# Designed miniproteins, single chains, continued (3): the designs that were tried, part 18

Each design is a single chain, and the fold is of that chain. pLDDT is the mean over its residues in the fold that is shown.

## One batch from the design tools (miniprotein)

Design m8627
Fold by ESMFold2-Fast:
Structure m8627 (fold): chain A 97 residues (1-97)
Amino acid sequence: SEKELELEVLAAQLAMLSALAKRIADNHPNPEEMKKLAETLEEAVGVLLSKNPDLDKLREISQKLREIAEKSKDPDVRRMAELAARMTEEAIQLLEE
C-alpha cells in the first residue's frame, strides 16, 4: 500500500540519520549525545519496520527526540533530533490514518 511505502521511506531516512550520527560521533570531542541520538533513531527504525508498529512506543521515541532537540547544547545534535522528531511525527500520522 502507499502507506507501507511511505513508512519504509521514513524508516530508511531515519536509518541514514543514525548512520550520520555515528560517523559524526567518531570525530566528536563529546560523542555521547550523538551516540544516544543514533541509538534512539535505530529504535525508531525497528518500530517502523515491524509487522505491527507499536504506536505508543513510537510516540515515546518522538517525545525523546523533541526533548533532545530542545535541551541539547550541541547545534548539530539539536538539528538532527528536530529532523528525526518531524519524521517520527509524520510516521505516527500515517499509522493513525
Scores: mean pLDDT 86

Design m8628
Fold by ESMFold2-Fast:
Structure m8628 (fold): chain A 72 residues (1-72)
Amino acid sequence: SKEKEIEELRKKIEELEKELEELERELEELEKNLDEKDKKQVLRTIGLKLRIIGLKFEIELLKRKIKELEEG
């Protein structure tokens, strides 16, 4: 069923959005205490930013898939 596929995609989006919020909170905490001379902290911050970007793209792709399923 198209409706069941949409529900499964919405649940996956909800899980990814929760993960995104958790990573964004971790990034905020790291940035508040960031020593720019600490290479390990800088690399960790970059890694979190890349993961956040990746999750945002995945969420957007899933949202587009839902729209395609709803329209056709």
Scores: mean pLDDT 84

Design m8629
Fold by ESMFold2-Fast:
Structure m8629 (fold): chain A 78 residues (1-78)
Amino acid sequence: MKEEELEKKFKEKHGQLLDLLKTLYTGSSDEAVKQQVLALLQKYDPKLQEAGQNKDFEKAIEILNELIAELEALKKKL
């Protein structure tokens, strides 16, 4: 049951990530912003994949929170 709550929270955080990516990557005409988004994705993607393979949803949520915070910080600078 607690694991189901973690999976739900992971999906909610993943949705927030997709919304930020849509705003910053697909909504922006600034190539520098797109390059920064790609660099963040490349930095966090291997960590998220490892957490997923280990079924460590707590770690995956932590990594998503860090990535979301970095993307929100980038958005605030625009």
Scores: mean pLDDT 79

Design m8630
Fold by ESMFold2-Fast:
Structure m8630 (fold): chain A 82 residues (1-82)
Amino acid sequence: SIKEEIEELLERIEELVAEARRLEAQGKMSPETVLEIEVLEGLALIAVGVGKVANDYEFALEQLKKLLEEMEKLLAEAKAAA
């Protein structure tokens, strides 16, 4: 279901944030990049909340996919620079 897809994407976001924080702890990622990733996580949670209130889960899912893609790009660029 679309709700299960949203939950799976949220789990992927949490795993990505955890990896970014681990890389920061190892000195392999800047605190500024981790903050950018955490801001995008916050926006993802807001998108899910808005989707619940508006009963528009398809819009929430689309926003979540775009935000995850941006987070994955930031993580990949940081790993390539290290």
Scores: mean pLDDT 86

Design m8631
Fold by ESMFold2-Fast:
Structure m8631 (fold): chain A 69 residues (1-69)
Amino acid sequence: AEEVRRLIEEAIRAAKAGDRERTRELVERAVELIRRHGELELVRQMLKEYQDDPIASSVLHEILRAVEE
């Protein structure tokens, strides 16, 4: 749980910095861990936490979409 949250937060920071390549790498790593450990609820909780942050919300929606297939 803590590792996935950290990866998502790093992906949000990379996205805010305009680093598209690093954002993609971190999103892919987060998606792999979420699928492996079934931590979809964490992503939904973070979407609520970051609902007023358009960049963070965008990253979280991308992760959720990828995990839900």
Scores: mean pLDDT 81

Design m8632
Fold by ESMFold2-Fast:
Structure m8632 (fold): chain A 86 residues (1-86)
Amino acid sequence: GPLEEELEELEKRFEETVEKGEKAIQEGDIDEAKKYLKELEEIIKKFMELLKKITDKSLILRAIGLILRGIGAILDLEAKIKEAEG
């Protein structure tokens, strides 16, 4: 259904953004890494917005899992940015 499709598109965008953020750190492009950090924050906000609309238990659990993974990715990228700036 539409909520499943939207969640799948956001999950794909999340995975692509994590990859791009990691690549930016590896290349020493701190400004690009900060851009992808902001994109990750926006993606997690969208996962949270979707979660409030979902009634299916399996999709709720999937959305919660993605939010937790996203928080972890934000914290990891933020730490790597701070290390690279130091």
Scores: mean pLDDT 88

Design m8633
Fold by ESMFold2-Fast:
Structure m8633 (fold): chain A 75 residues (1-75)
Amino acid sequence: RPLSPEERRLAEAVIAAYDKAYDEARKKGLSDFQARVEALRAAETVAIELGKKLGLSEEQITDILERAFEEREKA
């Protein structure tokens, strides 16, 4: 089923946080694996904080986080 506007906003924010944290970690000289770990942590933090502010349930936040990570890993 299509994402709600709130779920879509969360997905976009999570992906942006992942990409930013990944790029910053790589600039610091971290390996690809280490940069991905840092990016996942940053994305998870944004997902929890923004998801709660948007009134999403814990289940919705977890679903969006998993979908965003799956798309990023395939890219």
Scores: mean pLDDT 80

Design m8634
Fold by ESMFold2-Fast:
Structure m8634 (fold): chain A 65 residues (1-65)
Amino acid sequence: SRELLERALTAAEAGVPLSEGLLRALVDAGLLSEEEARAIAEDPTPERLKAVAERLRAAGYRPAP
């Protein structure tokens, strides 16, 4: 849902590791591949989280208030 993607953006911008539910929402929305989601789950680096945040913003999502 859009709310889950806005939560994912908030977490990624805060440098907080993404939960399985948020990663699944990103894959279901077509914003991540299964391989990308697995890589982020195994090694949630600041660079990977920044890439997720940039992709969400490019897709028109805004952080949760």
Scores: mean pLDDT 82

Design m8635
Fold by ESMFold2-Fast:
Structure m8635 (fold): chain A 83 residues (1-83)
Amino acid sequence: MAELREAIAALEALGETEGARALARAVAAMEAAIAAGDLFALEIAASMALMAASIVKRYGSPEAQEEAERAIEALTALVEAAR
């Protein structure tokens, strides 16, 4: 989660406002799902976060693409650990 928050802050600093906002909403939903023990809600929220990061990776600046890739790696590790 800390790595995801760092990636969101970096994307905001790079001007990727919509991507950072979408990721922040998805990460907040993931945190709520973890606190509730709701694995189904966690899967949905993680999928939304992965889509937002993938869009930034496809259309963002090179610097934004690196931060999006870091977010994807952190999300993948979190989803694997949840199972």
Scores: mean pLDDT 81

Design m8636
Fold by ESMFold2-Fast:
Structure m8636 (fold): chain A 92 residues (1-92)
Amino acid sequence: LSPELRAEIDAGVAEILLAVARNLIKQAKSYLEKGDKEKAIELAETAREMVEKARQLLDESAPHLDPATVARLRAGIDEVEAEVDKILEEAK
């Protein structure tokens, strides 16, 4: 398997993890609005775990990927991490 093909596969997995994390954040916000702080925290922590894995895959793949793709995925990961922090602060 070529390094370029492996990087494309890993970037694809990172994109899927990021999409799932975004959906979990949306659900966590909904639970927080309903007063279910425990469920909101659980979902936010799960989203954090997913974007941590996405970041690892992206960092390993970055040398073989288009810089614009790397920047876009990093920005998405950073956005989810910021949303996790906000949810955890509101749920405290």
Scores: mean pLDDT 88

Design m8637
Fold by ESMFold2-Fast:
Structure m8637 (fold): chain A 62 residues (1-62)
Amino acid sequence: MEIDEDLVKAVLYLIQGVIAEKNGDYETAAEYYLKSADYFRKAGEVELAEESIKKAQELLEK
């Protein structure tokens, strides 16, 4: 069985975004959420990509 490498990368960037957000590093968190969104889109997970973009936008408004 083949692993979806783009989905794995999306999840890893999402985790990095969550860690940065918890540390109050909102700009870094937003960058990771945008990277996660790019990989979710490549994996065909359009809704998850859109949610990740929305999260990045919310953090950049702080």
Scores: mean pLDDT 82

Design m8638
Fold by ESMFold2-Fast:
Structure m8638 (fold): chain A 61 residues (1-61)
Amino acid sequence: MTRLTEEELQELLRIINKIDPTDEERVKLAQAIERGDWDEVVKLLVSLGADEETVRRILES
């Protein structure tokens, strides 16, 4: 994860924890984050009920 600051990563993790995804969903999110596949991260979080605008704000900062 070369593009996210520690603060941005912490904010992303807070969103993930608030959604309370299943173990399988958490694994998919962690793999997407590790690969730097931000398109997949956004899609997964939005599908789980996250606000797209909020996720974009964190990743685009």
Scores: mean pLDDT 74

Design m8640
Fold by ESMFold2-Fast:
Structure m8640 (fold): chain A 102 residues (1-102)
Amino acid sequence: SAEVEALWAEFEALYAEAGRVAGELVDLLDTARTPADVAEARALLARLEELLARLRETLARLEADPATPPEVKELARGLVADLERTLAALRARLAALEAELA
């Protein structure tokens, strides 16, 4: 349906943006040396958390619509789970960096 196609396009766009922000955060964490770098990393992490919240909302709408193919629901769930794992790993990396720079 047009509604499912629009929701999936929104999901894909949000997921692509989350990947971009995660990449920026990884690059920053690899080179971070100052309290200013930590502040920037916290801002990127907060942006990732906002994008994950939006992805969960879009996933809930995709799952609620009986016209959404089961394979799309399964793929969307897997992508959200992957991002949750990425976020947890990046949060741990930031905490380790904060401890080193304290």
Scores: mean pLDDT 91

Design m8641
Fold by ESMFold2-Fast:
Structure m8641 (fold): chain A 98 residues (1-98)
Amino acid sequence: NREEILREATATLYYMAGYIYEKNGDYEKAGEYYEKAAKLSEGKERAEYLTLAGKSYLKAGDYEKAIEAYQKALEADPENEEAKKGLEEAQKKLEEKK
């Protein structure tokens, strides 16, 4: 469908924006744009975008947002290995931060 093609194209554009922000060290904005890409996606693709968002929030030091993003990734794809590892890392870092 045309609407699906446009949605996928828009998701790709948000992903590219997130990637550019990440390369520039703007990790918080990178996470936000990866989440925008995820909202336009489903299943395994959604989980991949949410995993990128979680990783970006981890680099930003926003452990609570990282945990939320990884949990949403696992809701979309329970077998996503990177999301499982990222969630464990984010939880450990949050415990270290009072």
Scores: mean pLDDT 89

Design m8642
Fold by ESMFold2-Fast:
Structure m8642 (fold): chain A 60 residues (1-60)
Amino acid sequence: LGLKAVAIEDYEAKTPEELSLKKGDEVEILEVLDNGQLLVKNLKTGEIGLVPPKYLKPLE
């Protein structure tokens, strides 16, 4: 998809597959999983992981 989003608040990973984010971090949405979680890449750090969609706001 290549859609970009920004973290609207800090998020701490709860599992090894999740990604921690800082408020204001820009991410690229790579995949939307069947359970509604997003696989994202943090554009600042290059790290990839799962994030709940409620912590992200799409960039236009």
Scores: mean pLDDT 80

Design m8643
Fold by ESMFold2-Fast:
Structure m8643 (fold): chain A 84 residues (1-84)
Amino acid sequence: DEYTEKGRELLLQGRFEEAVEYAEKALEVNPENVDAWRILAAAEYVLGRATKYSEAFQKFLELAGPERIGELIAAIQRALEVAA
């Protein structure tokens, strides 16, 4: 959806707090949106918000399954690269 896509764009731009806001908006529309949970987890990780990251990581695993954990790790790695 438009919120998920905007959140992804903001994450790639290093605008992490805004990426969180748009990911949360996407989750208000669909709380099972795996892509939105991935964006939220990556942004919260880079922002150093351990509890928020842990919550988003848990939701991602519950919805996507462990076989997709590589996608989340890649998103975090990409966000860290942008933050550097």
Scores: mean pLDDT 88

Design m8644
Fold by ESMFold2-Fast:
Structure m8644 (fold): chain A 67 residues (1-67)
Amino acid sequence: VEKLVKEAELALVDGDYEKALELAEEALKLDPKNARAIGVKGQALLYLGKDEEAKELFEKAKELGLE
């Protein structure tokens, strides 16, 4: 999962938010509680203007005890 998270973080830096979201979702399929993958997915959603989806994700992560 580490490789997918790193690739997702790189996609965010490159401004490829769609790719960052896709890679973060792949990482979360392997490790649903991966805080870094959740963070990347949340940021990608915010940059794509999907603020409500990002808020839902962070709220769910908080309920699961994730950062």
Scores: mean pLDDT 77

Design m8645
Fold by ESMFold2-Fast:
Structure m8645 (fold): chain A 55 residues (1-55)
Amino acid sequence: TAANAAAVREAALQSDDATEFEFPDDAAGLAMAEAARAGRAEAGRSTAGITILAS
């Protein structure tokens, strides 16, 4: 949901480069992964720790 994506983005914005985020390979997981990458990019941090797990 949009609320979940917003919360993930906020968490990613506040995370360090060592923090990993894993999301399921579905529509909601893809949206949350995009939000996490946006948050990391906004903070000027690495997006390498953001992964999508194949079911």
Scores: mean pLDDT 76

Design m8646
Fold by ESMFold2-Fast:
Structure m8646 (fold): chain A 120 residues (1-120)
Amino acid sequence: TEMLGVATAEVTVAVAAGQTLTVTATASSSAAANQLSLAVLVSDGVTTQRAFKTSTASSVTVTLTFTATQTGNVTVRATATVVSNGSTSAVVSVDLTVSDSAGNVLASASGSGAMVASPL
């Protein structure tokens, strides 16, 4: 039986125009995955950057650098999706950290989702 899990983490960070952010997102599965996918979206409402990575391992990490084009709020979302042919329940998790150019953590969030049997 194919199982599907989804986890999402989202943060909003206040920035000044020209401020550079480093976004690190890590997705993990409690069971070996046939495919683990991680999508990261960063937007200041004017400029949007996206990164996407897949792995057959139990974890995958995406790192993205974003420079704000205007003073205001930047929204960062990480979505992890796992597909597994396991017969056991498993959990997918995503951890999201946003740091400034000096390495100071400005925001972090995490999400988790239980895998459920998918009818396809």
Scores: mean pLDDT 81

Design m8647
Fold by ESMFold2-Fast:
Structure m8647 (fold): chain A 69 residues (1-69)
Amino acid sequence: MTAAEVEERREILVNWIEGKATDAEAGAALQAAIDAGVLEEVLADPVLETLRRQVERGRAAGAEARARR
């Protein structure tokens, strides 16, 4: 994913928080960022802090589940 694509995905998520984008658009942007390995870069904007913390909690729970087997 290019720097321009990272910024585009970030803008979609910011618009979603502002109520200007759909859940489907936000979900697609998050999935694309995960698949490209740039989720942390996309979520680096301070306005996305709450979403970043939710994603981090989900990943931590998944890692714990794998560790427990």
Scores: mean pLDDT 73

Design m8648
Fold by ESMFold2-Fast:
Structure m8648 (fold): chain A 55 residues (1-55)
Amino acid sequence: DWAALAAFAASLSPLERAVLNERLADPDATQREIAERLGVSQAAVSRALRRIEAR
């Protein structure tokens, strides 16, 4: 359901949305590569992914 997907996306933090967008664009990207692209630590990307997956 696109409405549910839109609501989920709206509930994410800016970092969580950026990490999700990177994963959707390149599903094989490592957490390190995403972190380097976004200018954040790998730990921050790992936490964002865990929060997304826990939902």
Scores: mean pLDDT 76

Design m8649
Fold by ESMFold2-Fast:
Structure m8649 (fold): chain A 58 residues (1-58)
Amino acid sequence: SAEAEAAAREVRRIALEGGLSEEAAEVIGKMARHEVEQGGDPAEVVRNARRSAARGRV
């Protein structure tokens, strides 16, 4: 879905900015897409990724 793809793209961007490799960012983005497809709130998925980055994943 468009919402799942947007969330995955944003989470991937956050992971890359936090210093993860391209491969790791892709996996995390895919997991975020899957979570939204399973009924997760896209905004909460993205917010959780930002919180993880801020709290020391760099």
Scores: mean pLDDT 80

Design m8650
Fold by ESMFold2-Fast:
Formats: structure tokens, sequence, C-alpha cells
Structure m8650 (fold): chain A 78 residues (1-78)
């Protein structure tokens, strides 16, 4: 496994973790305000991960994967 391939796998794993933790936090939220706060926090964390991925030269596939997770959380902010 190349360093680039390993880094892509780590970035995707981190993205999946952030997404899953955010979904769990949203499910456990006691109010609409708390749900919105957890969604916004998750989106911010994924956006920061996306910027890190771009700086580290992640593959287009890895960048798209992170962007898709951001879009899914943004849809829930409706």
Amino acid sequence: VSEQELNDEILEALARMIYSITKIAVSNAKSEEEKKKELEKGIEMLRKLLERAKKEGASEETLKFIEELIEELEKELK
C-alpha cells in the first residue's frame, strides 16, 4: 500500500466516523435546536477534513466521498 493509498483510507475512515457520530448525536438530541447544532458541528468537522484531504493530495474519489457525506448532512438541515 502506498502512502497516498493509506492516507486516502484514513481520511475516508475519519469521514465515516464523523458522519456516524453526528447521526448518533442527532438521534439522541432532545430538541430541534440541539439536532441543528449537532448537524452544523458534523458538517464543520467534515469540511475541515475535506480541506485537510485537499492539502494532503487525496484522490478525487476520496474528496467526492467526503463531499457526499457533507451533502447528506446538509439535506437534514432543511
Scores: mean pLDDT 84

Design m8651
Fold by ESMFold2-Fast:
Structure m8651 (fold): chain A 87 residues (1-87)
Amino acid sequence: MKITAEMVREAKERLRALGEKMLKATEKDPEAKKKVEELIEEALKHLEEAEKAAEAGNEKEAEEHIKKAEELAKKAGEIAKEAVEKA
């Protein structure tokens, strides 16, 4: 599957929306909120690098950055889920 800059831009917008939802879910747990915020920021940074790589035709580099962003987003989601279950 070829990764396009458009696909990465759509992923960035979805991650921003998901990040806002996760941060609202963790409002009662300041420690969880801070961890989620840090993970989402790092994931967005990786998607920005993936977009640049895709625009340059560096598919392998784009795939590596997307993979890292996915791992960070999953970790943020796990923390947010635990915070909701605790609340």
Scores: mean pLDDT 81

Design m8652
Fold by ESMFold2-Fast:
Structure m8652 (fold): chain A 93 residues (1-93)
Amino acid sequence: MEEQKRVAREVAEKLIEIAEENLVQSALEKGEASVHTLEELERVLAALREAKIRATIRFTGPGGRLLGTVEVDGSDEAQIEAARERFRALLEA
């Protein structure tokens, strides 16, 4: 399997296990978090802002189960979008 897919799958598996209990901690430690509700998004963003860490939010289109993905700034929007798409596909597949 491709390295990118393997890394994304490992991140997705860990985030699924932890994210519902530790969304904020996942964002701070791993630089990534998938959020399902606006409330969860607000909590992650508030924690990152308090730590003065900038992040990019990618909202899922209509019909998605995920509200969006939060990633700390460090990548181009295209790379962030590609990572979000891979992560979402792994969660749904």
Scores: mean pLDDT 55

Design m8653
Fold by ESMFold2-Fast:
Structure m8653 (fold): chain A 64 residues (1-64)
Amino acid sequence: MSPIERAVHEIVEGLRRGRYEDARAFMLETARLPESEVERALEAARAGDYERAERIIREALLRR
């Protein structure tokens, strides 16, 4: 698994388990994703749309 795919998997699994603050901190501080993309991914996850959250995270990681 590529480093990007591993990061996507770990973030999405955290979100599925309700670890929103840990996932948010990882995306902002470690992955250094834009706040706007992080908030969009968290909103999708809270709505139960984990496929949308995964796409947002993957696209943001690929653009950096």
Scores: mean pLDDT 83

Design m8654
Fold by ESMFold2-Fast:
Structure m8654 (fold): chain A 90 residues (1-90)
Amino acid sequence: SEEASRESSRKLLEIGKETDEGIKKLQEAKKEKEEFIKKLKEAIKKGKEELEKVKEEALEKAEEFSKYPLAKPVAEEMRKEVEELVEKAK
């Protein structure tokens, strides 16, 4: 029926929108991860105060991206890699 077809079409459109937003957030999370890892490596050379500041900023960004299901795995990788780099620098 036409009603069943309209409901199916709405559900597919909603899934498509959520997928597109998720892909965008996934790409943003990947880029932010790479940029913060680079900043963190530079901060290690500058001293403990700069390192702690960049660490806090990176963890805040990881928490923000963890709210998006498709970006969550990259956010968790970012958090882990940031924590490992900071620990190794001590």
Scores: mean pLDDT 79

Design m8655
Fold by ESMFold2-Fast:
Structure m8655 (fold): chain A 64 residues (1-64)
Amino acid sequence: SMEEEAKKIAEEAERLAVRYILQGDPQKAAEVLREAARKLEELGFPELAEKMRRNADIVAGMTF
């Protein structure tokens, strides 16, 4: 279903973002989350897209 596809996009993006954070690259982590948000918006899941964008903004503001 589209809902299952949206969940997979979000989960994969979150996993990849965590990997970039652990590597010390919060900007790349934020990019991954923003790209996922764009895809989720296009699929018709604006609330999930907003969550991804909010997480991206938090990650982009992290200091190492």
Scores: mean pLDDT 86

Design m8657
Fold by ESMFold2-Fast:
Structure m8657 (fold): chain A 70 residues (1-70)
Amino acid sequence: SVEEEMKKKWKEFEKLASEALEKAEKNNDVETLKKVAKLKEEVIAAYNESYEKGIKKLEEAIAEIKKLLE
C-alpha cells in the first residue's frame, strides 16, 4: 500500500538523516544541520498535501542527504 511505502521510505530517510547529523557534528558543519532540518520540514509539508507528494519529496530528500554523505 501507499502507506506502507511511505513508512519504509520515512525509515530510510531517518537513518540517512541520523548519519548526516553525526557527520555534521564531527565536522562542526552547521550548514548540513540546517539542510537536514529544512528537508524534514519540506517532507512533512508535502505529506500534508498527499501521500504521493510526500513519497516523492521523501525520495528527493533521501537523494539530497546521500549527496551530503559523499
Scores: mean pLDDT 82

Design m8658
Fold by ESMFold2-Fast:
Parts: structure tokens; sequence; C-alpha cells
Structure m8658 (fold): chain A 74 residues (1-74)
């Protein structure tokens, strides 16, 4: 169908998390914020698709990634 699979959403989420951390390490606050926003959107999309276990995993990844980005940019 037109909807992303749980596996595809988790793969995209992990890639966005890595990119957010890489951007933060480079001092690029704007890119880090953009990747974090995209990661948050994936969590919402997973919930809309009824993939609640996937959505919770993405939300957890978002919280962990945001904490690391905030620590790097402090």
Amino acid sequence: GANASAEELLRAARELAEKAIEAARAGDRSKAASYLAALGILGVEASIFGLEETAEEIRRLYRETKAEVDAILA
C-alpha cells in the first residue's frame, strides 16, 4: 500500500537520529533541529498508521537523541 512499513519507519528514524547527532557535533544547530523535527514527525506518522509499538520506539529514540544533541550543543 501507500503506507510505510514499521521496518521502513524504524530505519528512517535511526538514520535521522544519527544525522541529528552528526549535525550537532558539527555545531550545526539548524540541521540538528531539522533532523529532530523529522524524527518527531515519523513518530506521529507511525501512530496515524496504527503502528503504536513502532511509534513508542521512535518517541523513545527522539527523547534519547534530543538529550544527546542538547548535551553536545550546551
Scores: mean pLDDT 85

Design m8659
Fold by ESMFold2-Fast:
Structure m8659 (fold): chain A 64 residues (1-64)
Amino acid sequence: SELEKVKLKKLVYEIVLGATEFVIERLKKNGADEDVIRKLQEDAERTRKLIEELERKERELEEK
């Protein structure tokens, strides 16, 4: 169903976000290149916005 697909996509993005945030923190502790850290932070921000959009869609599908 559409609801199941939205829930699965959200779960996948939540896992990706968690992994990306973990990598960012490790890179910061190891003194990695600031440009690499910035790009990963931008990727994390995009992923958060996608999760927010999917959460809105999930809510709409559950109310109907």
Scores: mean pLDDT 85

Design m8660
Fold by ESMFold2-Fast:
Structure m8660 (fold): chain A 119 residues (1-119)
Amino acid sequence: SMAAERERREFEERLRRREEEILETLRWLLKKLGASEEEAEEALRRTERAVEALREALRLEREGGDPREVLALLERALEEAAEGVLAVEAAVRRVVVRKVALGEDPLAVALARAAAALA
């Protein structure tokens, strides 16, 4: 039905916006903790690609696309997600080491350690 199709599109768009907000928040947080733009971008680049691949897979499935192409996109999303988690953790660890070496804000160090433990 047209109503069910509209409802699914609205749900998908809300989910996409929420994921974009999370990625933007993580980028902002990494920069605030003292990561360079290059470090923040590298850390999130894999995660952004994973989200994009997942969204494309969901779109293709809804449009009745080739199941093989959907599977390939899902496999790519999982690979990029795993690399994204490792990249974020590495970036947070570099920021923590740098802050500790410079004797900087203890709260920033504590927050970076908490973020690393959750990644």
Scores: mean pLDDT 70

Design m8661
Fold by ESMFold2-Fast:
Structure m8661 (fold): chain A 67 residues (1-67)
Amino acid sequence: MKHLAKGIEAFEQEKYEEAIEHFKKAIEEDPDNYKAWYYLSKALEKQGKYEEAEKYKKKAKEIEEKL
């Protein structure tokens, strides 16, 4: 998915705000894409938003367990 790939690229370049934008768009297009939720969690953790990161990490795990 285009937004997931762009998000990962931004994440690797330490552009966490841009990465978060792309991961949110990936989730809007496919809410069952647990990888997008997982990467969103990681990007939020890099920005020090630990409570939000934990919330989305749990969501990613929940979706993965349904697959």
Scores: mean pLDDT 82

Design m8662
Fold by ESMFold2-Fast:
Structure m8662 (fold): chain A 64 residues (1-64)
Amino acid sequence: MKEKLIEQAEELVKKGEEYERKGDYEQAATLYSQASELYRQAGDFEKAEEALKLSAEAIEKAAA
């Protein structure tokens, strides 16, 4: 169960990176936030925090 959640979170991070490369920072932020939630559910709080930081950075870029 936890392994599947981590795999899904990693896929969301990859999608976020794709949207960020396209300049769609708002969508990237949403995907990183969703990845953080899945990492938290899996008990990987370190990766959850990293994903939240990526989301916050993407939000800052979207607002600029």
Scores: mean pLDDT 84

